Designed miniproteins, single chains. Designs and how they scored, part 2

Each design is a single chain, and the fold is of that chain. pLDDT is the mean over its residues in the fold that is shown.

## One batch from the design tools (miniprotein)

Design m36
Fold by ESMFold2-Fast:
Formats: C-alpha cells, sequence, structure tokens
Structure m36 (fold): chain A 85 residues (1-85)
C-alpha cells in the first residue's frame, strides 16, 4: 500500500511538470488539465485503483471553479490517497 501511494505521488508530480511545460509552450491551461486528467484516469485503471469516476468529477468541478493546474492536481492527489485509505 505505501509503495502504491509513492507511485501515485510520483506520477501526479510528473503530470504536473508535463502540464506546466505544455502551458509554457502555449497550450491553454484548461486543455493541459484535461490531458493530465485523462492520463491519470488511464493510469489508475491500469493499477486497479477504484473510484476513477469520482476523481474525474472532482477535476471537472475544479476546472469549472477556475482552479490552476497545480491546485487541481493537488486536490486529485488527495482524493486518490483517500481512495487508497
Amino acid sequence: MEELKEEVEKFVQQLLLNAKSMIAMGMDERLAIEYAAAALSVWMRRKGIPRVEEVRELIEKKIEEGKTVSQVLEDALKKVFEILE
């Protein structure tokens, strides 16, 4: 369980770095968040982590609230940790 939490944290940090790079290259922040969310959803399914839809719904809500990519991915990470107990 601890190894999986470390893998999640590392993967989310990588998604954040990739998203920030994409935004620096001129990508719209909302689109960068959507790509990060899609990558996280696929990764969670491959790892057998349940409740992927709850994480997606949280991300969509945070996008509607105008949150930054950093804020959205931090909240998504917290939600995944809650799912992992």
Scores: mean pLDDT 86

Design m37
Fold by ESMFold2-Fast:
Structure m37 (fold): chain A 67 residues (1-67)
Amino acid sequence: LEEEIKKKLDEVSRLTLEVMKASIDKQVAERQGDEEKKKESQEKLDELSKKLNEKSKQLDELVKQKR
């Protein structure tokens, strides 16, 4: 259980960083007026956010089982 929580926490942390990077890329594209890059960054952000939410829920369930 502890090792499973650590593994899931690592996955959540990695996805969080990817979401932050995609968000920054979107802001840069918006500032530069690059509509194509803005759209790509938004699509990537949406996919990463969905994965992050799923992994976060799995982590919460594991943490509840430990307690």
Scores: mean pLDDT 79

Design m38
Fold by ESMFold2-Fast:
Structure m38 (fold): chain A 74 residues (1-74)
Amino acid sequence: MSLEEQKRSIMAVLIQRLAAEMRAAGVPTADIQAAARELQDVMDENLDKPLEEARRILEERARELLEELLRRRE
């Protein structure tokens, strides 16, 4: 696989793990799917960056999305 394909595969596993954490926190499936799509877009925008930096960006965005979803449910 190309380096880009390897990064994409690793980031996909990370997104899957973050989605599982959101589900465990009680976030509805539809909102998790929407968040996963947004995280996929963030991944695609950051594929040119080093893996560690791209991972930090994804984790930070996932946290922001979770906080937003929890606020919308109050």
Scores: mean pLDDT 76

Design m39
Fold by ESMFold2-Fast:
Structure m39 (fold): chain A 95 residues (1-95)
Amino acid sequence: SAEDERLLEMARGVLEGALEHLADLGGGRVTLEQFRAMLDRFSEFSEAVREEMVAAARARAPDGVLTREQALALMRETLDRHPEEARRFALANLA
């Protein structure tokens, strides 16, 4: 629905903004520790989805450091696969 599309867009904006901010502080880099800490702050994501994201991040950055582009791509891909989590996040944090 148009409402669901709006909620997903709002969730993307906030979560991408958080990652952009972390990347700016890290000179274009986001550590796996920072990424995990951010996900833990957003408890609206299920444990399974959070662990999926951490596993995908580790696969892309085995040295423990994601680029800005890798972090944003991973977030976008996850929200596309798990729209219910994005909707839950938007309702809890943006309503």
Scores: mean pLDDT 81

Design m40
Fold by ESMFold2-Fast:
Formats: structure tokens, C-alpha cells, sequence
Structure m40 (fold): chain A 107 residues (1-107)
């Protein structure tokens, strides 16, 4: 089916780009874990995502908004990672939109 083809395509794209994506995923997970444990502030998390992962001021403001609305740091980090994959050309806009919809349904 088209859905099964989409899932297989997303997984293949991630696998093909694993060397590029793995350090970014590990960094986001580290920062989200530190924020969840209270080891860093929301402000420091936003600043480090901008400096270490190259997020724009607009993307950083959206992350800040989600954190202030009480969205879990791990979910915020997952959304940030999807947007990085879109910017890097790993995932299409449609693929990211579909994955973000799943996150909205579950969290």
C-alpha cells in the first residue's frame, strides 16, 4: 500500500543517512535528557539547539513555545530532529507532516 511504501521509504532514507543523523539524534537526546532532569534550563536548551544544531531564531522560538506549553522535552527533541531531517533533505515536507501528526495523536 501507499502507507507501507511511505514507511519503507522513510526507514530506508534514515538508514542511508545514519552516519549524518546519528550524532544529531544523540545530541538532541542528551540535551532533552538534561532538561528533563533539571540539569539545564529551558533557555540553555534553546540556546544550545541554536548553537550546536544550527536552528534558526524562528525554529528556536517554536521550540521555546512548545516547552512553555508543557510539551515533554523528549517529544520537543523528536519534533526538532524531524525538522532537521527535512532541512537536510533526508525527509520530504509530506513525510515530516505525517510523522508530526502521529506525535500529535500520541502526545
Amino acid sequence: SARDELEARVLAKVDANLAQLEPLDEKLAELAGKLEKGEISEEEFVERVKEELGFSDEEAEEIKKLLKEGVDPTVVATRAFLRLMRRLGVLSDEEVEALEAILDERF
Scores: mean pLDDT 80

Design m41
Fold by ESMFold2-Fast:
Structure m41 (fold): chain A 81 residues (1-81)
Amino acid sequence: KKIEELKKKAEEYKKEADNLEKQRQDGVSRYQASIAAAEAAGNTRLAEWLRRAGDRDVQYLTDKANELKKKAEELKSEAEK
């Protein structure tokens, strides 16, 4: 297998993982702002729903980012051999 191909694949997975991590961080900020607004308005039901939705979205992105990071590290190790 060509070392350059392995390095390119590792970089692609790393980039995707970084993009998902950024999306996760942006998502957390947006959900926190929305939850604070709902709480300020006294809409506890909406705030609770937003917490649950945010937790699901953040967990999904976290899991995907971690999976891609692991794949990137595995390919990078292989390329460095």
Scores: mean pLDDT 81

Design m42
Fold by ESMFold2-Fast:
Structure m42 (fold): chain A 67 residues (1-67)
Amino acid sequence: MPLGDEARHARDLADQLTGQATQLTDQGRRYYDIDPVKGQVLFQQAQVLQQQADTARIGTRTLEREI
C-alpha cells in the first residue's frame, strides 16, 4: 500500500512548489526595481505556485484529519 509513499510524494511536491515560489519571489524582487511589470508577473506566478503547494499540503492533512 503506497499511503506512506503518497504522503511523502505530496510533501516533496509541496516543498518543490514552495521552493519554486520562493525563487520566483526573489526574481520578482530583483526585476521589480528594473522592470515593475515583469516583477509583478513573477510575483503572481509565485502566488499561484504557493497556492498549489498549500493545496497539496491541505489535501494530505484533510485526508487524515477530516474524520
Scores: mean pLDDT 74

Design m43
Fold by ESMFold2-Fast:
Structure m43 (fold): chain A 90 residues (1-90)
Amino acid sequence: EKIEKTLKEFEELKKEVDRLQKEGGPASEVARLSSRIDSLARKSGLFDKETEELLRKANEALRQGRVDEALSYLKKAVDILIEKAKEKLK
C-alpha cells in the first residue's frame, strides 16, 4: 500500500515535469516541483546519491536561470525514483 501510493505520486510528479518541459513555466513552479520530488524521495526511503546529485544539479540550474536544464535533471530523478518504487512492489 505505502509504496504503491508513493509510486502513483511520483508518476503524477513526472507528468507535471513533462508538462512544464513541453509548455514552459516560471522558475518558481519548477522550484516547487523540485522541493516536492526531494521531500517525497526522502519520506519514501528511495533517496540515494544519484537522486541527490540530480536534484542538486536541478537546483543549481534553477539558480542560474536555466529552467530547461533544471527540468531535464528533475525528469531523470523522477524516472529513477519510479523505477526504484516499482522494484519494491515486486
Scores: mean pLDDT 84

Design m44
Fold by ESMFold2-Fast:
Structure m44 (fold): chain A 62 residues (1-62)
Amino acid sequence: MAEEAKERARKAVRTLVDAEPDWTEEQLYSAALVALRAHGLDRETAEKYAKEIAKEVMEERK
């Protein structure tokens, strides 16, 4: 359940970066957080996963 939410958020953030390649890690974090919370994750878990996703997507841009 949590892993599914994380994967969906990761896909959404990658799609956003393709459209807006100038987005900062903070903007990607915000987008991931919104997606994770929409899947019913608690704030603490959503913040942790959003941070991981934002960092991962930023690393993929290198």
Scores: mean pLDDT 78

Design m45
Fold by ESMFold2-Fast:
Order: C-alpha cells, then structure tokens, then sequence
Structure m45 (fold): chain A 96 residues (1-96)
C-alpha cells in the first residue's frame, strides 16, 4: 500500500496539513508553510525540499507523477497515480 511520507528531519510545527476526500479514488492533500513561523527565504527552501521528497517517494514507491505544476512562486502541485489507479493531488503552498 503506497503512502506519501514527509522528510523525517523536517520541523513539522511550521506546517499545516489538510486532507480532502473527493471520492474513493481521488484525494487532495494540502501542505501549507506558515510564514508566521519562518522567513520567506526559508519557506521557499522548504517548498523545494518537499517537492524533491515527493519525487523521491514517488520513484521509490512506484507512483506515477501525472502532473507537476508551478502555479506561482509560492504554490506548486503534484498529481500522482497509485498502482491501483487512484489519484492523489498534493498541493504545496506558502501562506500569504
């Protein structure tokens, strides 16, 4: 059973995690970096690190990256497909 893991050494108290189930085959995960806890430069570095981690986890667990998109300087999205054909949308954003 495939799962998305966060980097073990990441300070979790500076992130907000939200999950939304649209159907049994479609889930959205949102990870928000809280600028109240970190500088904008640190938040951007965290965004890049989280993105690298999703790519590595997808490769390790046999997930297909269907979409990788930069929506803005502060927002990036992955869509991944599991071997069972479920879709997971992972949205990363920096809080305004």
Amino acid sequence: MARVELPADLPLDRYRFEGEVHSPREVTLRITILRSKVSREEAKADLDRLFAHVRETARRDGLEIVKEEKLSDDEKVFEVRTPEGHRVRIEFRIED
Scores: mean pLDDT 74

Design m46
Fold by ESMFold2-Fast:
Structure m46 (fold): chain A 88 residues (1-88)
Amino acid sequence: SRLEKLLEILADPSKSEEEKREAAEELVALLKPQAEELYKNKDEKGGLELRMLALRAGLLLAESLGILTEEERERIEAALAAAEKKLA
């Protein structure tokens, strides 16, 4: 998906600052309408998808900035795994 490709660019240390900036801008533009659409669908599944997207985006951005501890990573990954299990 386009979202996954953008997150990969943000996590990739070989990518230039300009490429990461463009990816971040596109990610924000992509997530905004998706968040609005998921918010309109007020079911548990829609809420989980929105939280999963926010956690994935936050994880990759924090990782690209070098501010994420191993413990914080493990907690976020566990939360994502729990959300994915409920969506499957």
Scores: mean pLDDT 63

Design m47
Fold by ESMFold2-Fast:
Structure m47 (fold): chain A 76 residues (1-76)
Amino acid sequence: SDLQLFLEALQTKSVEEILADPRFDSVIKKFQLTREDLEVLKEYVQSSEDPSSLKEEDLLEVITERGIELIEEGVK
């Protein structure tokens, strides 16, 4: 599936390679993913116990939660 290919790309490819690959354009457009979002997702997927079990909803929650955490921690 397209989600599985995207999860594999987050583990094996750079953000630049993902952004350059037209196969991921639909996923990027659907969730309005930025370069920074892809970097956050890449870290999350690489740190997950079973990346293949992750769903689109899980990835969206990570982006939203991470943005809130960065504001609260004063990192921005």
Scores: mean pLDDT 70

Design m48
Fold by ESMFold2-Fast:
Structure m48 (fold): chain A 65 residues (1-65)
Amino acid sequence: GLLEEAALEGLRYIAEKYGVEAEFEFEGNTITVYVDEKTEKVEKMIKEMKKFADNLGFKLVVVYK
């Protein structure tokens, strides 16, 4: 729906801003973000993503590959 599309666009924008490649999956009200590195930069990105997702009513789950 429109909320999922807006959430995806915003999360992709945040990933681009941090220069991080991330994959996203939607399942109900949960968004799973997949990242292949665990760095301070990625941790800052995830904090911003969680705040953004929470503001739209989504729960963000992080998976490190």
Scores: mean pLDDT 85

Design m49
Fold by ESMFold2-Fast:
Parts: sequence; C-alpha cells; structure tokens
Structure m49 (fold): chain A 110 residues (1-110)
Amino acid sequence: MEEEAKKLKKEGEKLLREGGDALNNGKYEEAIEKFEEAIKLYEEAIKLGYEEAKKNLGIALAQLGRALAEQGKYEEAIEKYEEAIEYAKDVDPELAEQIEKLKKEVEEEK
C-alpha cells in the first residue's frame, strides 16, 4: 500500500500503545486523547485506500470505549463499542465477539 497510509498506521499503533499504558495507570483523559488521535490516523489511512487499517480502527474504537467506561461514560462507551464491532465484524469475527462481550459488561454496569 501507499507509504503515507503505512506511516499513518504505524503512528496510530504507537498511540494505541501509549493510550493503553495511560489506561492501565488510571490516566483516563490521557488515554482518551491518545485513542482519539489513533482513530483519526486510521481513518485517514482507510481514506487513502489502506483497507487493512479497518481492524486497527476497530481496536482503537474499542479501547476508546473502555476508557470512557472507566470514566463512567457508559452511553458513550457503548456507542464506541458498536462502531468498533461494525469495523471488526468483516475483518476479524473473533475481535468483534470480544468487543461484544465488553459492550455487554458496560450495559450490565448501567
């Protein structure tokens, strides 16, 4: 694929790792910012024709949902999980199933 799209995917992957680290340390605002940045990079990669970034976009949306749920923003978290499932279901059905489980946990938390 295009060098630009590949670079965007790599930058997004770095932001996903940084966001995950922030999330694990209870820095939810920082995690949200990192995941939102990763989402934008993956969306741009997809617009450039790099369809392979759809799985990464699904992962980033799911992680954003998790960070929102940790802040008690359950409605926003569920919305992000639904978006993540839509991207994941056609490229990685197992990932989509895992995200469905995360969504159900948040729905049960109310």
Scores: mean pLDDT 85

Design m50
Fold by ESMFold2-Fast:
Structure m50 (fold): chain A 83 residues (1-83)
Amino acid sequence: SSAELRQQLQNIGKQIEQLRQNRKNIDPSVALQQANNLIKQAQQVEQQALQQGDRELTRQAVLLESEATSLYMLSLLELKEKE
């Protein structure tokens, strides 16, 4: 349902914000794994929203996927600099 997808997007957004705030306090390899999982979660919601024909939820999922991808790329860069 749209309500369930909105709840999932809210939870993903919260996790993205927590990861963004906690980056300095965690290992880059852990941050990379968390960001990758958030990308996958956002992609799953995007697919479900698209199947329901909900363009607004699809758009919100794509934006969260973009934010998680940015955190993934930053974490990957930090991991490469550490190794």
Scores: mean pLDDT 88

Design m51
Fold by ESMFold2-Fast:
Structure m51 (fold): chain A 98 residues (1-98)
Amino acid sequence: SAAKYTATAIRITGALLDAELLVKRGEAPPGEEAIELARKYIEEKNLVEALAYLHIAMLKGANPEELKKLLEEIIKLAKEEKDEPVIKHAEKLLEEIE
């Protein structure tokens, strides 16, 4: 559904803007803690929040290998749920790591 796609895309965009704002304000957790929070949200199947915390982790210079592994796990879970906006955004973050 186009409406479901649009709603999820808006939520992802909002969560990432909030993540960038937290980093800019110095209110974001350290990269390692952001990774642990992302893992928790992946376990809870809250992939939008998981992406936001992985974005914080990237901006804070977290381990690229760990970031890639968690992004690939998000992509796998999102494909099972056919959550196209989550897949698209996770793939974009994965490309930024190279």
Scores: mean pLDDT 85

Design m52
Fold by ESMFold2-Fast:
Structure m52 (fold): chain A 96 residues (1-96)
Amino acid sequence: EAEELFKEGERLEKEGDYRSAGDKYLESGKLYAEQGDFEKATEAFENAVRAYVKAGDILGATQAIVDGYLTVRKHLGEEKARELQRRMIEVLKKEL
């Protein structure tokens, strides 16, 4: 499920549908976090932020940062949530 959403995000990104790609990556990240897979969750959330910025959807990118932080905090704890937030903000800064 989470992997399928991630691959769908990759497909949409290759097609230039960055907003839909961001949505699929965000869903994938939430499921990976729920499954306890911090590394894959982080990759998915970083890809979501990057995709939203490429779509010109800065509000979507910032909302993905908040959603990722809250989801990881709930399932994997505060320390990992802070690490994810820092990495997502770095992606946002680099893509702007």
Scores: mean pLDDT 89

Design m53
Fold by ESMFold2-Fast:
Structure m53 (fold): chain A 61 residues (1-61)
Amino acid sequence: EKEKEEKYRKELTEALMQGSNEVGKAQVQGKKSTPDEAKKLIEEAQKKKDEKIEKMREKMK
């Protein structure tokens, strides 16, 4: 059903927004430490977001 795809897309958009908030928090925390650590934290958050999307894709498949 195409309606299901629409709902998934909406959920993906929501997850994207949530992920951006998480990344923002990591950036703030990293700034208090080393810029290098901030980079790692941001990349980790990005990775987790990507994995979430991948999982959804596999679930749909």
Scores: mean pLDDT 69

Design m54
Fold by ESMFold2-Fast:
Structure m54 (fold): chain A 102 residues (1-102)
Amino acid sequence: LPELMEINEAAAKIAATDPEKAEEIYRLGVETLNVAHELIRLAKELESKGLTEQAKKYREKAFKIIDDTVAAAKAGDVETLRKILEEGQKYVEEAKKILEDA
């Protein structure tokens, strides 16, 4: 994914001055991208069940998570990455519950 390459590049730049922070940025960035991709997968399942508006909502949330993750990684903002990850995980749980109730 192009976004994973951008996170790798951001972490590499930070590693020159702060290798521990670079490791956190990389780990959190990868984990958050994985959450966004799970949301995209769940959105496709929602769409397949006729829940088109819910699918659109979670797909839009997933793309925003990807964009925000790349931006936070480039900024070296570990706290923002943790918040994005937590929000993304909540959306995954919401989408799963909607699918289970469908």
Scores: mean pLDDT 89

Design m55
Fold by ESMFold2-Fast:
Structure m55 (fold): chain A 87 residues (1-87)
Amino acid sequence: SEAERARQIYEEVKRMADRAAQLVETSADAGKEEAKRLADFITEADPSMASFAESFYESFVQAAAKGADEAKRTMAAIAAAVGRLLA
């Protein structure tokens, strides 16, 4: 059931990433809050990824300060990277 657990984790990561990208168009703060929830979720799912989760959250916060398009691009890259790690 490891493969099934990895699939469930990735599906939730994708949902949260899509939500953060949607929210950042309305408010940078709302997007950042959802990105933090995603980082916390990744850390809870695999504590060894805590450093990656912290780095990704910092990158997203910096991107959001520059604009919604940069934040969305950063979030898409993060979701893709997590997907590759779980494949």
Scores: mean pLDDT 80

Design m56
Fold by ESMFold2-Fast:
Structure m56 (fold): chain A 56 residues (1-56)
Amino acid sequence: MLTAEKAREAAERALKDGPAGGAAAGGMSSIEGQKLGNEEAAREGREYADLGRALL
């Protein structure tokens, strides 16, 4: 998995679209979120956004 690249994309999304963009950049989590609930997808997207911002 390309965690660093994903985190950076999530950070770029969060900067442009705000926190909703970071969640959307979660990608794989979006599909899982439909089964387990959008909360998990949103949380994973937020974590990627936060990680990306720290790495930027």
Scores: mean pLDDT 56

Design m57
Fold by ESMFold2-Fast:
Structure m57 (fold): chain A 117 residues (1-117)
Amino acid sequence: IAAAIDNLIKAIVAENTQAIKTWSKTILNSTTEDNAAEVLKSLADGLAAYQTKKFSKETLKVLGDFLITYIEKFKSVLTSNTSSKYNIKGLANFLLYNGDFKTAQKILKAAGLDFSY
């Protein structure tokens, strides 16, 4: 799973939408309720390194679609602890910084959260 996360972050930074889809699917298939919180943390930490970088709308859409699907699939685990809620807010903030308010809102709503940062 660590290699798949590293490859996803690299694909996002390179704005390779096809690679983002490929590695996102690998992560979704490799993640269970037991490791969902850890995988989310690794994704949030990896993207935090690129918080000052601006991404294309196409990259943000593919990333946002993946994050919404991931949060919805593992909602019960991710919303049961404070750390995962913090990481979800961090991912939403990353999208807000890039001007994608709509996707940030969808991510927060998928987790049952609001925009109160």
Scores: mean pLDDT 78

Design m58
Fold by ESMFold2-Fast:
Structure m58 (fold): chain A 79 residues (1-79)
Amino acid sequence: MEEELKKKAEEHFQKGLKAYSAGNYDEAIKHFEEAVKLYEKLGLKNQAAAAYHLLSEVYDAKGDTEKAEEYRQKAAELE
C-alpha cells in the first residue's frame, strides 16, 4: 500500500510538471495538490516541500501572489 501510494504521488508530480510546462496551470495545480496530499500522508517531507514550491510557482504564473506566498511558506516549514 505505502509503495503504491508513493508511485501515485510520483505520477501526480510528473503529470503536474508536464501540465505546468504546457501552460495548463489549473491541471498542474490539481496534480501538485494530489501529490502533496499523498507525500504528506507518507511522511515524505522533502517531496511534499518540492510539490509546495511548484504550487507556489504555478500560482505566481497565474498572478495569484497571495496563494503563491502561502505555498512558499508551507514548503519552507517542511524543509
Scores: mean pLDDT 85

Design m59
Fold by ESMFold2-Fast:
Structure m59 (fold): chain A 92 residues (1-92)
Amino acid sequence: MSIEELIEGLRLAVKDAEEAIENPEEVKELLIEAGVSEEAAEEVLELIKRAGEEFKRALEYAEKGDLEKALEYAKKGLELVAEAARIAEESR
């Protein structure tokens, strides 16, 4: 039950990060329209990209049954997402 929920959540997190990075200029423009500075928008995109990489590692470990490493990498991804949100808010 919990490992299946973790895997599904990680798949969605990876998909969201990949969609954001697929058209980085469009995401950057949306952030700027929302009041984020250009410099902060670039930093937010880099953090989202890094979060996606950490979530991909978490997913790989979860699929192998290594829950400790899966949770470690998921936590790293979530910390990067939280930092991106903080930078976006402080830039407004």
Scores: mean pLDDT 81

Design m60
Fold by ESMFold2-Fast:
Structure m60 (fold): chain A 76 residues (1-76)
Amino acid sequence: LKVKITIEGKASPEAIREVGKRLGVEVEIEEGELTKGTLTKEVKNLEEAQEFAAKASRLARELLGEVKITNELIEL
C-alpha cells in the first residue's frame, strides 16, 4: 500500500521540504504559479496510511497555513 500526499499553495519550497523532513520522507518539489510538494510513503496497512495522512495534514497546516492538501491511497 502506498500513500501519496500532495501539498499545493503559496508556501516556499523550503517550507514544504521541512514538512517532509519532519515526517521522515523526501519531498518532490514542483515550482510554478503555486509550489507543489508531493510526499510518498509505503505503508503496511490502511491504519498506517491514515495515521501518516493525519500527521502530514496536521504538520502542513502548522508550518504552511493556507495550502491545499490532497491524500491518495495507491493499493496497486
Scores: mean pLDDT 80

Design m61
Fold by ESMFold2-Fast:
Structure m61 (fold): chain A 94 residues (1-94)
Amino acid sequence: SKEEVLKEAGELLEELRRRVWEAILNGASEAEIRAILDETLERLKELMEKNPEYKEEIRKMAITALDVLASLLAPVDPATAALLREMREELEKL
């Protein structure tokens, strides 16, 4: 159902937020943070491919979540904020 698909998208985005914050707190490299972002992007792509009727809603939720996280991180970790913006641009192209 739509509710189940959007719930799955929301859970992926909440896991992304948690993993990124934990990575920053643990001093993770750019490569490690990029790997987290790439993994989440692939899982979102798979969700969109399996549910093409909800693709735009999934994209909008993901872009909104990434914009919020990037804005929160920009003053403390501008490099990670830039990576989040790159992921956002990739989502817009899908």
Scores: mean pLDDT 89

Design m62
Fold by ESMFold2-Fast:
Structure m62 (fold): chain A 75 residues (1-75)
Amino acid sequence: MIKKLEELASKMSGDLGEEVAKILGLDVPLPKEVAEKWVKKVFDNPEEFTEEVLLELAAAYMKYKKLSAEELLKS
């Protein structure tokens, strides 16, 4: 899990709005506030999404906040 998150995050730009829009299949980047709300909504309802989408969003958020995989998974 941790290694996969770090590998995915290394390939991301750090722009949360751009990465979330790309993951959701949108053709326009989202404002960062809207992207943050989407990340929260998805993580509040993880059972509604595939593991791949959850990992990509987690990696995008991790890159945006400059968190390590360990910090992201910390309660």
Scores: mean pLDDT 75

Design m63
Fold by ESMFold2-Fast:
Structure m63 (fold): chain A 60 residues (1-60)
Amino acid sequence: DIVDAAAKAASLVPETLRELHGLPPLPEEEFQRVRDEWAARGKAAAEADLKHWGLPLPKP
C-alpha cells in the first residue's frame, strides 16, 4: 500500500514540475515513459527505505 502510494505520487512529479516551470508539453509516448520511470524509482526508494530501517514510514 505505502509502496504503491509512493510510486503513484512519484509518477505525478514530472507533470507538476513541467507545469510549474512553464515548459512545453512532451509527446505522449515520451511523457508516459518518464512517468513510468519516476513511478519505478519511487517504488524502489520506498522499498529500500522500509527494508533498510525495518520500520514503516513515520506518520505526520
Scores: mean pLDDT 68

Design m64
Fold by ESMFold2-Fast:
Structure m64 (fold): chain A 65 residues (1-65)
Amino acid sequence: DDKEKLEKAKEIEDMLVRAILTGDVELAHKAVEELEKYFGVKVEKFEDPAKNANEVGKKLRELLH
């Protein structure tokens, strides 16, 4: 379970990095959806990928203690 959570967290972080680099809002929104699905945390979907990355990154840091 913890290993699966860590692996999913890395996938979400990779999605966010790619979304920022490419300006892909849909990919950033997919990362938010994965966070909700696997960690049960809801984050608002912003049109700015960097805002999504900041919010998701903060939640992942809180969840992975």
Scores: mean pLDDT 75

Design m65
Fold by ESMFold2-Fast:
Structure m65 (fold): chain A 75 residues (1-75)
Amino acid sequence: SALERATELAVEVAELEARLRASQVSPEQLEAYLALARANARDLVEAYVAEGYSIEEIIKALEEGIERLRAELAA
């Protein structure tokens, strides 16, 4: 489903952001951040839908975010 896809993308964004911050925080802080992000990913997507964003807009924004984060990791 589109909601499941958006949730998977939200988790991928969080994992890429954690990788960019890996040298700046403790491993314990990264693990806590990732656990929280994974637990709350669906609720976050549903909150954006409740604010009036379409699921298609959310998916596009998350895909663009992933592309940006991957480019930053490659630099």
Scores: mean pLDDT 85

Design m66
Fold by ESMFold2-Fast:
Structure m66 (fold): chain A 78 residues (1-78)
Amino acid sequence: SLTARAAALAARAAALAAEARKLLKSDDKEKILRGIALLIRAIGDALEALLLGEKAAKTGDTEAVAAALAALAAAGGK
């Protein structure tokens, strides 16, 4: 379902963003660059979840919209 797919993307975005933040706190240039790459992937997953939520809204699936908003919040959160 669109809801399940959006929720899975939200969970992955949150996990990637959390790992990225740990790497970005490092004094190692290689780890910092890897953290930036993971953060970009997290943003990509959050955007895909948002697009799935938009499609679900057109079909009346409000739970998928909620999952997409949660994914966006997770990627942009602290």
Scores: mean pLDDT 76

Design m67
Fold by ESMFold2-Fast:
Structure m67 (fold): chain A 67 residues (1-67)
Amino acid sequence: AAQAAADEAGRRGTEARDWVNKLIDELAKMIKEGASEEELRQKIREALGVDDEVTIDNLLDKAKKKV
């Protein structure tokens, strides 16, 4: 059931949001310290275990806006 699978993903997404918010805070701090975009992208990949460019770009954009 596609809706039930999306609901489960939503629950896990709530837990992931807490980790993601902490990651965004760390990335914003790294940007203030002069970290390169490549270093920031690598941090996201290592922290989340994903190499989805859309997700990486979204997190980077949020971190840059937080600075």
Scores: mean pLDDT 71

Design m68
Fold by ESMFold2-Fast:
Structure m68 (fold): chain A 74 residues (1-74)
Amino acid sequence: MAMEEMVVTMGLNTADETDRLVEQGASAEDLELGAQGNESMAKVMELLPTATKEQVDYLREVAERARRAAQEQR
């Protein structure tokens, strides 16, 4: 469905946006906030019967990458 496609597209854009924020000099705190947002989204997606394991795992991976980048900035 259209909403399902939009959610998948948003996930891909979020990963790319994390890299952009790092490139533009985002602070460790901004990156950590982004990681928390993606983790929260993964939790919500996990509760949805229409969400796939792949979509949930992807959001968690994006969150982990953002969190790792935040630690590297400190």
Scores: mean pLDDT 65

Design m69
Fold by ESMFold2-Fast:
Formats: structure tokens, sequence, C-alpha cells
Structure m69 (fold): chain A 83 residues (1-83)
């Protein structure tokens, strides 16, 4: 199962930094594999594969929590899609 995260930030540097942080967190804490990052201007996409539905669900819950906080602070917007 794959998780796709789209990050829209104020700058390209911020989008890249957030994408790298999210990718590393997913690998270290949620067992993500085959993690890919693409940066296009102020938007970045992180795609990650998970071996279990439980790991994917925990990662999604984490990202939804972070996304809500970033949006409330006016820092970035995060969109999450599950394949």
Amino acid sequence: MKLKVTIKAKTEEQAKSMAEAIANYLKEHFGAKDVKIEVKGNEATVEAEFESEEQLQKARDFLETIGKKLKERGVAEIEIEVE
C-alpha cells in the first residue's frame, strides 16, 4: 500500500525541507520503504510504501495531525492520498 503526501509551502526551500523531514520520519518511525521525493517550486510530493495497513494508518494519522497544525499556523498545507 502506498501513501502520497503533497506539501504546499511558501517557498521551494521550505517545501524541500518539509518533504525531507517527513520522508525521514516515515522511514525511521513507520517502516516506510521505497520513499520518493519530488520538488516542483513551492510544492513537494513524498510517496512511501508500507508493508502493513497498521503502519500506513499510523503514518496517515501522524501526517493529518501535522498537516492540521501547519495549516493553523499558516506555514504549509498538506494533502494525503492512499493508493
Scores: mean pLDDT 83

Design m70
Fold by ESMFold2-Fast:
Structure m70 (fold): chain A 90 residues (1-90)
Amino acid sequence: GKKEYAEKAIKYAEKAIEYAKQGDVLKATEYLIKAAKYLMEAGKINLGIAYALRAIGLRLDYELGADEKALKEEAIKLAEDIIKEAKKLL
């Protein structure tokens, strides 16, 4: 049973893409951190930590006034990476 955690990682990453497309970078990063946590619980511990750190970095860049378009694109790319890795566990 790690399949349920992989499915949750995908679900939260898909929500992150939705928020990123709406320009809500803060919500996108919150859902990316949740997705990364579930990827860790699914057994991809090192990748989950790396993705969580990237999501935290995007949040900090947003708070420091970085370009929202670039942050949105990076958040979508990170979510897609999480989905790809989680699907390998299904």
Scores: mean pLDDT 89

